# Designed miniproteins, single chains, continued (3): the designs that were tried, part 43

Each design is a single chain, and the fold is of that chain. pLDDT is the mean over its residues in the fold that is shown.

## One batch from the design tools (miniprotein)

Design m9471
Fold by ESMFold2-Fast:
Structure m9471 (fold): chain A 72 residues (1-72)
Amino acid sequence: MLAVASALVPGLSREEAQEIAEEAKAETPGVVDARVLPTARPGTNVIVIEAETEEAAEAAREKALELAEKRK
């Protein structure tokens, strides 16, 4: 079963969140998919990460949060 992790990225556009999702997926082995979804909060998106293992999902989540902080 795939492991799922999510990273909340407030203050970034959907386009910026998509770039972060793609970069986190590219830099983390074992990630199957990374998707950007809008939240009920305006100006806040969530990155949903699906990976083969919980470890890979968590690593990609941490990478996405790191990339989001650097884009502020």
Scores: mean pLDDT 80

Design m9472
Fold by ESMFold2-Fast:
Order: C-alpha cells, then sequence, then structure tokens
Structure m9472 (fold): chain A 64 residues (1-64)
C-alpha cells in the first residue's frame, strides 16, 4: 500500500511539477521505503521525458 501510494505520488508530481521534481520525490521515497524500483525511477526520470516517467510509474502501480 505504501509503495503504491509512493508511485502514485511520483506520477502526480511528474504530471504537475515535471521530471526533476518527480525524480527528487522518487529518490526520497525510494530511500525511505527501501524500494530499488523507486530509486531507479528517480534516475530514469532525469534522463527521459515527463511522459516516459508517468508511464513507468503507472506500469509499476499496475504490477503491484
Amino acid sequence: DELIKAFREVKKIAETEGKEAASEKARELGKRLGSEELLQLGDIALESSEDATIELAEGAIKSL
């Protein structure tokens, strides 16, 4: 539940504030929850697009 909430929050931030903000939040939550998937999303967000970040976060939510 906490992990799904974290991915949803990252997705919302990517949609509203952009990929840099989403990357920072994903890294913060990834460290807090010990989630390698969130840490990887944070790294990918900076190197890709907002749309790609949103799709990756949505995919993670659907797989959980």
Scores: mean pLDDT 81

Design m9473
Fold by ESMFold2-Fast:
Structure m9473 (fold): chain A 62 residues (1-62)
Amino acid sequence: SEELLRAAERYAKKLAEGAKKSGRKDVSYEVEVEGDTAVITLKGDGVTQVIRLSLEELRGRL
């Protein structure tokens, strides 16, 4: 859904800004929607994190 994608993009951006502020370099993110689940891939300093969240979980984190 568009709402799920937008919520995931907002959260991914928040995570990326936090990572940059903590000193991580070359921070990037990707957002994908798989049915009712948002998949956020956050990369920086050779580290890759994959986070899977529902819309309800995203609303609680925004």
Scores: mean pLDDT 83

Design m9474
Fold by ESMFold2-Fast:
Structure m9474 (fold): chain A 71 residues (1-71)
Amino acid sequence: ALSPRERAQAYAKLAGAYLALGDEEKAKEYREMALSTGALSEDEVEKLVALYSTLPEEEARKLVEELEKQL
């Protein structure tokens, strides 16, 4: 089981990865989920989203598959 902080980080990374894939609606959903955990500040969430939004499409797709299986 993931801790609240690990879950929040996974949601923020998923938000970034979905932006890299062009799925703005999924990115928004995961960003909101990351914030709703209360385990990360808004600034921490935005930094993770920005970082993972720069992933190549293939890497973003792999990250989505891996993280969604953990959640």
Scores: mean pLDDT 86

Design m9475
Fold by ESMFold2-Fast:
Structure m9475 (fold): chain A 104 residues (1-104)
Amino acid sequence: MLSKQELLERLKELDREIARLTEEATAVEREVLARLRAGQPVSPELVARARALLERLERLQRELLEIAKQLEGSDEELYVMKALLRAIAAVSLAWLVVRMIERA
C-alpha cells in the first residue's frame, strides 16, 4: 500500500488537475451558451472537447474516490471530503454541458 503521505500528495495532484479542468469546463459552458443564445450550432470540435472533458473528469473522480476510501477515518478526512465534493461538482458541470449540446 502507498503511505498516507504518498496518498495525500496524489490527492493534492488530483485536486489541482480537477480545478484546472473545472476552469476549462466553465469556459466550454460559456462558449456553448453563447452559441445557443445566438441561435448558432455547436461545432463538432466543441462537442468533442466537452465529451473529452467529461471522460477525463470521470476518470479523475474515480481515482480520487479510491484514495478517499484509503484515507477514511484519517485526520485529513475533511480535506478529502472537500476534494471529493469539488470532483463531483466538476463532473456534474461537464455532464450538464454535454447534455445541453445533445438537447440542442
Scores: mean pLDDT 85

Design m9476
Fold by ESMFold2-Fast:
Structure m9476 (fold): chain A 93 residues (1-93)
Amino acid sequence: DEELKKKYEELLEKAKEAEEQLRELIMEEASYTVQAMLASALSLDPETREEALRKLDEYNRLAQEKAKQAQEALKKREELKKQAEETKKKLEE
């Protein structure tokens, strides 16, 4: 039971780390989305259009990349929580 208790504590710590990682990825996605919106506005000016359109494409790509990473982090967090609940059930037996 001491071994199961340590396993449970380790899973809770890993779940917390995964949750913090998920939060950072969501914030990074939001940041790139805002930058893409600003680039979109700058694309209306003929003088900045080419540079702004290039940045718009780059920031949209980066936002999508962070969204995919956040989805993966969410799955990892849920799996760790599931493992923690299963371990908790074993401790209660």
Scores: mean pLDDT 86

Design m9477
Fold by ESMFold2-Fast:
Structure m9477 (fold): chain A 87 residues (1-87)
Amino acid sequence: LPQEVIEAKEEILKVAEEAGKTLPPEEAKKIVEEEGEKKLKELKELLDKLSEGKAEEGAYEGLEKLFEEVTKEAIKLAEEIAKKKAA
């Protein structure tokens, strides 16, 4: 799971960079929010499979907090790129 979390973070940041380059700030933010939600759901499903449904509540809360921070960081990146390209 730690490797899958790292990969998901990298994918979200890559999506943020691409969205920022191609879309207005508001649209880029929306795309990144949707991707973050999707990746969080996938990781929760993976955690369920790996733990045979026995993962402690704190493990799910940890993923939620981590991905809230990652998505927030990615949104800021996308908005910054989108604002800077408006010239």
Scores: mean pLDDT 78

Design m9478
Fold by ESMFold2-Fast:
Structure m9478 (fold): chain A 58 residues (1-58)
Amino acid sequence: SMIAKLEEEKKRLEAETKKKIAELDAKQDYVGRAMVEREAKKKLEEIDKKIEEALKKE
């Protein structure tokens, strides 16, 4: 299912984001952390929109 694939991609993105944040925290890069959080939110919103569109086209 397209929806199942998008949900899996969302989980993968969340896991990768957590790893990046941990690395930036270790480097005390607070600006980089904020940027990663904002970019992750944008990508998650894009995936959520694709899930909504897939549901509407059913």
Scores: mean pLDDT 82

Design m9479
Fold by ESMFold2-Fast:
Structure m9479 (fold): chain A 85 residues (1-85)
Amino acid sequence: SKKQAIKLGVVAGFRLAVLAASSKDPEKQKLLQEALSYIVKAVDYLDQGNYKEALKYLQKAIELAKKAGDDDTAARIQEALDLVS
């Protein structure tokens, strides 16, 4: 459901923000911050009912989270994507 996907996106965003703030690796911090920015955009598009744009930003966030080594958050974002695809 849209509400469940938004909730999962918000939780993933919170996790990305905490990990970025606690990271001592500037490259990892940058990737996590960029993933967070894409989650914020995806949640906004979901709220607007623009699923096509939301899916694009969720996919980008998954790839950046994986690149940062955060497979757990990537899996949570994938759950949100699967609910709205």
Scores: mean pLDDT 86

Design m9480
Fold by ESMFold2-Fast:
Structure m9480 (fold): chain A 119 residues (1-119)
Amino acid sequence: MIEKARELLAKYGVEVEFDMTLEEQRAFGRAAGTPEAAAILVTLLAMQKAGVSPEELKETVRELLKAIKEEHPVEYALQVARDLKAGVDLAERMGKLTPEHAEAVKEAIDEFIEELKKE
């Protein structure tokens, strides 16, 4: 997953820089729960700041969650997806993700959760 996140950031010419206070960073860390969910959330925030569209973020989330599924057991992949959704909801409430970007990302997360439940 981490290598895939780096590839996607490089593809869009994005450098990960945090325009967040220490308190905001701690809140996102707590909401995201797993390190993988936190890493995906950070990637999405950086891509949005670089001007990546909601549809491209949706595809990015699909690719990153697919990598999680390939690297981890189904139960852990479900936990990462749920943690990521909580982190996205917090980022939207704090104004760090636009409603359009947050909606597209949450749709991809919900699709992934439903696919995992069928396996």
Scores: mean pLDDT 77

Design m9481
Fold by ESMFold2-Fast:
Structure m9481 (fold): chain A 57 residues (1-57)
Amino acid sequence: MVEEARAAGERQAAVEKETFGVSDEHAQKIVEFAERSVRLHAEEPGVGAGGTYKTAA
């Protein structure tokens, strides 16, 4: 669910900003990555769990 992934990404970004002092830009990319991952998973049902990628990107 995109909504849950975005919330999780926002929480992680907030922690990284507080702990490591990452920039707002970097924090935003964390959220975008989480949201996009859920979208890709929805487009390819049955992919399973994990962060396996077919290409470098």
Scores: mean pLDDT 64

Design m9482
Fold by ESMFold2-Fast:
Structure m9482 (fold): chain A 90 residues (1-90)
Amino acid sequence: MAEEIEKIFEEALKLPKEEILKKISPELRELVEKGIAELKLPEEEQREVLALAYALQYAVEKGYISKEEALKYLKDVFETIKKRREEGVP
């Protein structure tokens, strides 16, 4: 399971934003777009969070995690990024 999710994440890092957005749920898409906009993420971090959303969507479709768990995980990632910026971590 984890190995499959890791491979999907790595593949998603190579995908254009438009391909990822069409594959993820509307709720994941809204959360990703809001997080990117509010935190003003640079392109590299945008790519990483988009790839993560894609991998989470894959895990939901395979029944490995629930939709609610996927949304919570992504929210926790954005909170971690926000905290790092507030604490002056580069």
Scores: mean pLDDT 80

Design m9483
Fold by ESMFold2-Fast:
Structure m9483 (fold): chain A 70 residues (1-70)
Amino acid sequence: MEEFERLADEAIAEIKRIMDEGIKSGKVDEYLQKAEELAGEAARKLAEMGAPPDVINRLQAALTEAFEKG
């Protein structure tokens, strides 16, 4: 099994957790920044590992969902 699958799954979970915490705490802009930075870093690592587009798309979808919920 590819390690990038695990990295993507962990990153998606972390993004959702960060965004949920940001909304709950009222510091949405600060946590949005953290989630975006994490997503960008994870996407770069995944691309370097040769992750398929579907995996990277899942990361971006999670970020977009979090943004639209705000």
Scores: mean pLDDT 76

Design m9484
Fold by ESMFold2-Fast:
Structure m9484 (fold): chain A 67 residues (1-67)
Amino acid sequence: DESLRRQIERLVQELGSLDPALGAAAQGLADRAEELGLSLEEVRDYITGLLDWLRRQRDPSARVLLD
């Protein structure tokens, strides 16, 4: 699915802008998804969760607002 691959590409770029090492790791996961037996939806959901986790780590005010 080209649309799903495009979503993953954008998520990898966003993750890489916050943390280059995590962005590179996420790109590697996406590139090897078929070899690892992972669906593109599983890869997308994993990267999305990681990006949301990293954003919360980077925004101290989010920890106060969500409590």
Scores: mean pLDDT 74

Design m9485
Fold by ESMFold2-Fast:
Structure m9485 (fold): chain A 86 residues (1-86)
Amino acid sequence: KKELEREIAILYTAAGILKAGVDLLEEMGQISPEAAEAARKKLDEAITLLDQAYEALKQGNFETAKKLIEEARKKLDEAQAIVDAA
């Protein structure tokens, strides 16, 4: 349980950092508005999955929480790929 809580916290932190990075890149003109919007969409999806993972964890459904954490990680990777391609 504690390991999954830590993983969720780390991924929330990563999402926040990446979102701040997207906002800064857009302000600097280093990323298109379309790419910034696409990245933010993936970040919002990741956060939603992390919220669901945390609820599953509170209910003692560790298998569901782990799967949702992996799906959130994939969404974060997709957001990072959009930023890297910009």
Scores: mean pLDDT 87

Design m9486
Fold by ESMFold2-Fast:
Structure m9486 (fold): chain A 63 residues (1-63)
Amino acid sequence: GRAEAERNIAEAIRLAGRAAASGGIGDGVQKAQELLATGTEEGYEQAERAARGALDLARSLGL
């Protein structure tokens, strides 16, 4: 949901730092933020998935 998306976005940015602004991590974070901004339940669910993907990618890169 919304809280999970916000938490995952924040964690992905924290782990990736400057790298969050580029590549797949940055794209995933931006997509999640855009989906979160829709203010819809479907957008929140999609934002959570996009944010989780970005977070998982950051972690897989040892960030």
Scores: mean pLDDT 74

Design m9487
Fold by ESMFold2-Fast:
Formats: structure tokens, sequence, C-alpha cells
Structure m9487 (fold): chain A 73 residues (1-73)
């Protein structure tokens, strides 16, 4: 999942949190990914596409956090 990979990659100190420069890196990566996906929704009901993207974002952040915590355990 590109959103999960972006969150995981942005955590450069592998501490399971995103802050400062890491958070900035994640936001820039997220903007690029969402921009590419938004182009795929030009012919779709934008409301449904937006809801799907919001849910995927929540899951991606949660999965990346869980993955880092598993590595730290």
Amino acid sequence: DPLTEAAYAADTDADGTLEGAELKTFILGLQKILGLEANGFADHEFGDALSSLQERLRRAVAEATARRRAELA
C-alpha cells in the first residue's frame, strides 16, 4: 500500500513516530501519492473517492505505526 510505505519510509529514526522533518517528508510524499490517485477519480463521484482516500489514510498510518512497534518489541 503506497500510503503505508510512505509513512513507514518517512520514519527515518525507526522510533514509531513521525515528527519534525519526518512528518514533513511524509506530508510531501502523501501529497504526491494523493495527487496521482486523484487523477484516477476524475470520472467518479468525488465524494466517494474522498471518503475512500480518508479511510485508506487512517489505515496506512495505523499499519505503519503497528509495523514499527512490532520491530521495536
Scores: mean pLDDT 61

Design m9488
Fold by ESMFold2-Fast:
Structure m9488 (fold): chain A 74 residues (1-74)
Amino acid sequence: AEEGAKLAFEGGFNGDPEKAYEGAVKAWIDAGHPEAGRQAGLAARAGTELYKPGSGGFVGILAAESAVQAAKAA
């Protein structure tokens, strides 16, 4: 979960939608919730793609928070 959170945050913050997706999915799968991971990954990717020019930090924070929730659920 922690590694996934870091990867998702860096992807979102730097406008890298694939990294944000992979990090979010990994965090939730590692926590034992693969269905939630798919939704979180798609949301992180979409947010990074649509809001990348002005919201990298915000998307990164959302992706990291999702991964923290995954760690709590594990």
Scores: mean pLDDT 65

Design m9489
Fold by ESMFold2-Fast:
Structure m9489 (fold): chain A 85 residues (1-85)
Amino acid sequence: SDIEKALEALEKAIEAARAGDAKGVLRYSREAAEHLEKAGYTDLAEKVRTAGIAAARLIQEGRNEEAAELLERTLKEVKEKLGIP
């Protein structure tokens, strides 16, 4: 499903953040947002895009752990709003 693909992409964005891969964060956050939008969750898609941009900026500053934590909080919010445990 598009929701499953969005969650998978967001988890890959978190892994990219831990690795200091700003391009990976932007790519996977965009993929997650596109799948959320396809599933009809436009507001969640915008939140994921915004979080990806912010996380990429943190990585450029060498703040990889904070970038990963931001994306982990975003994943938690997405799951909560979708009613996923």
Scores: mean pLDDT 90

Design m9490
Fold by ESMFold2-Fast:
Structure m9490 (fold): chain A 69 residues (1-69)
Amino acid sequence: MEKIREIAEPRFAELNQKHSERFAKVDEEAKKEKDPEKVRKLTIDFIAESLRDIGDILDEAIAEVKKEE
């Protein structure tokens, strides 16, 4: 567990910065958009991308740990 965390932590720090930027962009788009369906899609797309990024980081960290063992 600790080795996965050591590998993932720097990548999560980078992801947090990207997520903040992505969230700010989505928030700005949502404020300009008057169509609730488009706002809903923006929100879902943001959440889906965030979950995918997290999954990718974890998968890569696990693969690196398994390669070492």
Scores: mean pLDDT 75

Design m9491
Fold by ESMFold2-Fast:
Parts: structure tokens; sequence; C-alpha cells
Structure m9491 (fold): chain A 86 residues (1-86)
């Protein structure tokens, strides 16, 4: 569990660090989601994908870019979802 949590946080931090202005565009967010799914192939189902996209949409709250704080909210929701599935 701790190793999976650290891996998800590391992916989120790497995605934010690669973003031009320290803000995630829709493309950056898609890359983040794909990286998380690739890291957790045993959980890669349509339901899991839908839940992750729903969390991303909710955390973004209609903004064009996702801030670090919104990314942290998204990341925590993904970690809790993973904990519920293991």
Amino acid sequence: MAEIEEKIRAIADATLAAASDGLLSGLDLNDLIDAILAALPELDTEEFRRAIHDYATEAQAGAQFMSRAQLEEFTEKVIELVRSKL
C-alpha cells in the first residue's frame, strides 16, 4: 500500500514538474491518468478509468488548468480509490 501511494504521488509530482507553468493542461492531465493506469494494470478496468476521470473533472472544478492544490486533491482521491480496491 505505501509503495503504491508513493508511486502515484511520484507520478503526479513528475507530471506537474514537466508542465510549462506549474499548472496541468488537459493534455498533461491525460498523460498523468495514463501513467497511473500503466502503473496499476491490475486495477485497469472501465470502472476504475471512469472514476479517475470523474475525480480529475471534480478536482479541476471547471478551471482550464489544474493547480498543485487541485492535483493534490485528485491524487488523494485516486489513492483512496486504490485502497478501496486492494
Scores: mean pLDDT 77

Design m9492
Fold by ESMFold2-Fast:
Structure m9492 (fold): chain A 110 residues (1-110)
Amino acid sequence: MSDIQKIVIGQLLLVAARVTLEVVVRSHDKLSDEEALAMLETAVDLVEYAAELIKPSLSKEDAEKLDKLVDKIRAIMADLRAGRISPLEAAQELLRLTDEMIKIVNESLK
């Protein structure tokens, strides 16, 4: 796969993750905790794979920023699985972090 193809696929995966997180936030009252968790785990998998695809095309500084965002995302999922936060709280924080990642990627790939 070319570097350009990896970037394009990574950006599409970030958008797909963002849409999934927005659905969890908007439909939290209609989703079971198990359904919400499954959607959040899918969104996180998409974000992690997107970061792996995009990082080689970024500066060292921007790649390190992505790694820190992935670490924060993993910490939120650990808190969610431990029952320390609600699926809605997790979805809101994951959406914020995903938006930060999209911003870094868009600013880096000008």
Scores: mean pLDDT 88

Design m9493
Fold by ESMFold2-Fast:
Structure m9493 (fold): chain A 99 residues (1-99)
Amino acid sequence: MKKKKEELLAEISVGMVRIIHGVFLIEAKRAETEEEIKKVAEEYADLLLLAIKEAKKLGEEAAKAAYEEAKRILEEIKEKYNLKELAEKTEKELEEILK
């Protein structure tokens, strides 16, 4: 029972990160310029930081699962949208939240 609850909270936390990514992808498609994509990505990064802070409150398993999914998403954004500096900065801020 305890392990199942921890697993469900981890899945909810991963789902939250995926929803944030989905919203980013929709807004990025609507952006016509590199500057607009960067602004959307900055707002997305702030939401991602908030999501990991909330996941940490739910437990270590939830925090770790959400962080790993966030890290995967940041690598995808870094490659697709040439946002290396923002992705690396956000990853470091996520690591600091988990410490």
Scores: mean pLDDT 82

Design m9494
Fold by ESMFold2-Fast:
Structure m9494 (fold): chain A 70 residues (1-70)
Amino acid sequence: AAEKEARIRQLEYKIRQLEQQIRTYEEQRKKAKELGNEKVAEGFDKQIEKLREEVRRLREEIARLKRELA
């Protein structure tokens, strides 16, 4: 129980870090678009998509662990 709860906390921490990185990239993407640099904006879109996929996988792992704790 304690080990799974610690794992959930670690995953939640990692999600918070990834969401902060996503916000940073979203701001950089917005600035790139304002400057007309579409290729740089596209690069950030790809990085944001990859990070969002990672967050989804981590949330799925948390859901599984919570189910196992029930």
Scores: mean pLDDT 87

Design m9495
Fold by ESMFold2-Fast:
Structure m9495 (fold): chain A 85 residues (1-85)
Amino acid sequence: MNARGERLIESNRLQADQVLARAKELGNQEAIERAEELRKKIDELEAQFRANKSDQAKRVEVLREIVDLGSEISKLQRELAELER
């Protein structure tokens, strides 16, 4: 089933877009650059996931990378939330 992988990619993209918007509101150049790099990684992982439809082992590796990337996005989001204090 591809639905879970596609949902993870979509959720990560939405969260990264929100983090990028917040970084821009705060004028934090380092956070903007980090958020843009995370967005680029999401696009690369989506392309790899779609390219490897017949390779289940490779798709599992890509999904693991997507989960790890989601953790990085969540960390940056928390760091930005602390700056709003």
Scores: mean pLDDT 80

Design m9496
Fold by ESMFold2-Fast:
Structure m9496 (fold): chain A 79 residues (1-79)
Amino acid sequence: MEVIEKAREYGKKGDADGAREAVRQAKTPSEAIEAVRALAHAAMESGNFDAAEKVTIAGGEAARELAGVPPDAQGLPGF
């Protein structure tokens, strides 16, 4: 839960490096995915679409690293 809260804060700020670090602290791939959703939502709600793009990419990369997934892999099914 704390990982998701940190991800939201960095998403709202548009801090890609902070977002990546927060997502890396996730204990499971599922938690990492939820953190990426939270940071993207926070960035979009702030009205800063440029920041939303940057933090979502950074968070997504960190989530893939935790899951051991290649950068060009297809998205996860079920959403």
Scores: mean pLDDT 73

Design m9497
Fold by ESMFold2-Fast:
Formats: C-alpha cells, sequence, structure tokens
Structure m9497 (fold): chain A 82 residues (1-82)
C-alpha cells in the first residue's frame, strides 16, 4: 500500500540519519534526513488508519524528534565547552 511505502521510506531516512550520527557526520545533513523521516511518516498517517501503520509512523516521528534534539544538544554543548 501507499502508506506502507511511506513507512518504508521514513524508516530508510531514519536509519541513514542514525548511521551518519554514529559516524560523526555533518549535523545539517542529519537534520535533513530526520526531517524527511518525519515528513514521510506523517504522509503514512494521512493515508492509513491501520493501527500497525499508525504505531510504526508515530514511533518514527518520536525517534526522529529525539535525535533532532540530541543533535541540537551536541552542538550547544560543543559551543559552550569550546
Amino acid sequence: SEAEEYVKKAEEYLKEAEQLLRDGSDPEKIRELLNKAIEYAKKALEKSTDPEIQEKARKIIFDAEVLLALVEIREVTAKLGE
């Protein structure tokens, strides 16, 4: 289904962002991928009322938002710590 395809794309963007974060890559690239994960997860929510798809999409949004906050904390901490 279209919603399942959106969940898959969201998971792929989230996984790529997690890998870049682990590798210490560019924070802007990580944010771009996390925002794309949230975008596709939201599209899945719009296309399906299936509880399983809704749960997967909400988890992706939550995980991506947590990682966005972590990226921001790392940048602020690095600036304060010099």
Scores: mean pLDDT 86

Design m9498
Fold by ESMFold2-Fast:
Formats: C-alpha cells, sequence, structure tokens
Structure m9498 (fold): chain A 89 residues (1-89)
C-alpha cells in the first residue's frame, strides 16, 4: 500500500481526520468541504496526489457499481471507512 507507506505519522493523522470529515459531510448532505481542506493540505504534494488517486478510484468504482445517489453515498462511505482502517493499521 503505497499511500500507507508514504505517509509519516503526522500526515496519517491529518489524512484520517480529513476522511472522517468527508464521511460526515456526505452523511449530512453537505457540499462544502472547507473545514476538511486544511487537513488535506497538511500532506505533502506527493501524498495529496496519492490520496486523490485513491479517492478517484473509489468514485469511479461507485459510479460503475451503483445506480442511485443513496447507493453511491453508502458505497463511498464504506470505502472511505476501509481506507481509514488501512491508515490506522
Amino acid sequence: DELVKSLNEEEREAAIKFLKGVIKAIENNEDDLESELPYFQKLSKENQELLHKELNKIAEEAAKKTKTEEEMKEFIIKKLKELIKRLES
């Protein structure tokens, strides 16, 4: 797992906080991620690109495997929780 190996401890904590914030925003039907962006910005540019790549992969998989907005949200939340668990390991 390139992302997990590339993040230092501080970046890993920031990434986890960012992802938890994103999950909460999705659950609350919030379009605005302004409060979460500072955590993402704590990552190096290279690690921001790696995390963005993981998020894009989740979004592409959701688009292929789900038909409704609710199914898509549930799928994304599940995958984000799995990513958090990988980062906590």
Scores: mean pLDDT 83

Design m9499
Fold by ESMFold2-Fast:
Structure m9499 (fold): chain A 71 residues (1-71)
Amino acid sequence: MKKDQLESESAALGARIALENHDTLSEEEILKLAREKAEQMAKEKGMDEEEIESAVKSAETGAKTTLARLK
């Protein structure tokens, strides 16, 4: 997987987690869940530490952007 593809998938993952949980979890809990799921996904794909960090940041951005649009 290329970094660009990983970032796109991670951002979409974060957005999905925010959409599914915005009525039940706090913003902090949603961001934590998005980060944890993105890290797990990147590790399972054999990504290095820099790529894992990039995936985590992309998921956090996707979740934050989605939550901002729902408020």
Scores: mean pLDDT 80

Design m9500
Fold by ESMFold2-Fast:
Structure m9500 (fold): chain A 60 residues (1-60)
Amino acid sequence: SLSPEAQKLVEEAGKATDPREAARLLGRALQVDPSGLADFIRAGRKLVEGATPEEAVKDI
């Protein structure tokens, strides 16, 4: 399970209007809680492929 700080960053990423901002927030979440690495990498790949921030983080 993600730490509360990492979860807050994931929620902020999902609400971002800019995919670059979402990616930066996911990078911070990874620094706070490395246990989420696989999920954060998958979300980041979705953002690069044109998914919205909300779509990218929904499976975390």
Scores: mean pLDDT 84

Design m9501
Fold by ESMFold2-Fast:
Structure m9501 (fold): chain A 81 residues (1-81)
Amino acid sequence: MAEELFEELLKERDDRINDVRTESEQRAAAAKTGREAAELKFQGAKDVIDTLREESRRMGERLLANPELAEKGRELLEGAA
C-alpha cells in the first residue's frame, strides 16, 4: 500500500513532466525560424525543470501526510528546498 502510493505519485510526476515536454516540442516544431525554435527549446527545458521541482514538492507533502512514508517525504522536501 505505502509503496504503491509512492509509485503512483512518481507516475503522476513523470506524466506531468512528459506533458510539459510534449507541449514544448509542439511549440518548437511550429516555430518559423531556427532562433525562435532554439528559444522555445530553452524555455521548454526550463519549464520541465520547474515542473519537476513543483511536482517533487507536492509529492513530498503528500508523503508526509502518510505516517509510513513520512521520512521519505521529509527527505524529498529537504532536497527541494
Scores: mean pLDDT 76

Design m9502
Fold by ESMFold2-Fast:
Structure m9502 (fold): chain A 96 residues (1-96)
Amino acid sequence: SEEIREAESVLRAIKRLPAPVAVARLTEFLRKLGFEEYAREVEEAYRRGDLKGLEETLKKIIEELEERSPELARLVEEIAKVVLEKLRGERRLRER
């Protein structure tokens, strides 16, 4: 699947990108998957510093993808984990 290959490429890229760029790469990928509204919700949650809202939106995307492609859902879940860990790291630095 082309979408699976692109998801693997996104996962590899975001591991090396700073948090803002990783979020931008994720939202671009979500738009390509047809999740325009969810991509907007991710951008809004990121802008607000709303990690819980971002996690909830990503969970909804993964649940929809499970019905379409379980393999793609697993890759998007892994992408979500990487992005959320980067954002938690950024928040911890601000709390110091």
Scores: mean pLDDT 84

Design m9503
Fold by ESMFold2-Fast:
Structure m9503 (fold): chain A 72 residues (1-72)
Amino acid sequence: SEIEKKIQEAADLFEQGRVDEALELFREIYEKADEKTKELIIGTLHALRVRARQEGNEEAAEKLDALIEEMK
């Protein structure tokens, strides 16, 4: 689906180290998302946060934590 492609694009940007661009894209998708898509985005952000910490990228993990808190 179009929305799943955009979520994957944002995740790929994050993995490339383009953290701020990835977070902005996640915000854009979330603002227009239905409840099911919002849950999928939050789940994706949690997974990326765990991975960022495993890779020693605390700055990226903290930015993800802040975005997740904003989405409550």
Scores: mean pLDDT 86

Design m9504
Fold by ESMFold2-Fast:
Structure m9504 (fold): chain A 85 residues (1-85)
Amino acid sequence: VQEYSVDELIAWLREEVTARESLPEAALDAVLAELRGQLEAAPEGPFVLRIGDRGVLLAKKDGRVLLDDAQREELVDAVLAAARA
């Protein structure tokens, strides 16, 4: 399990997504801005992050977002799909 601040998670998603696929910067920026808002508003404990048509179950602890390997891959796939739309 990795722990990310909201800023760290958004920066990591941008890096990971752009390493996998060339996407319009404006489309990726729009998706990441929406996710930032959700992550900042999310309660402590389990929450669902909504990315386009997908929901990703995550958890917050002590203000940090917790991700396992499966959740990291699911989140990257969801961001890629949303930015392509």
Scores: mean pLDDT 84

Design m9505
Fold by ESMFold2-Fast:
Structure m9505 (fold): chain A 106 residues (1-106)
Amino acid sequence: MILTEEQAKEIVDLLKELEEKGVSPYQMAFLLAEKVAEILGLSKEDAINMALIAYTALKSTKYTVTKEQIIEFLKRFLPDEIVERVEKELSFEAQLILAAILSSLP
């Protein structure tokens, strides 16, 4: 796990807000990448690269990855209680975007 409970909560709260606003998958990936970069002290260039890598991955994998695979992957980065919130509060698309961004960490 590379994120604290507090950091992971901020990420889930942001994703929930973005889903309520109806932002596009590209906008969600970009804004999430910026937030993750801010939390981890990464550069603006890292944030842009993460968003581009994640969005490219989403276009190629959207219907080939199962929910079970996404949740197992997220357990590597997030506390169990936050993973449960991701399962309950976020759409499959938002779960996939979160996994894609975390998989693109430098």
Scores: mean pLDDT 80

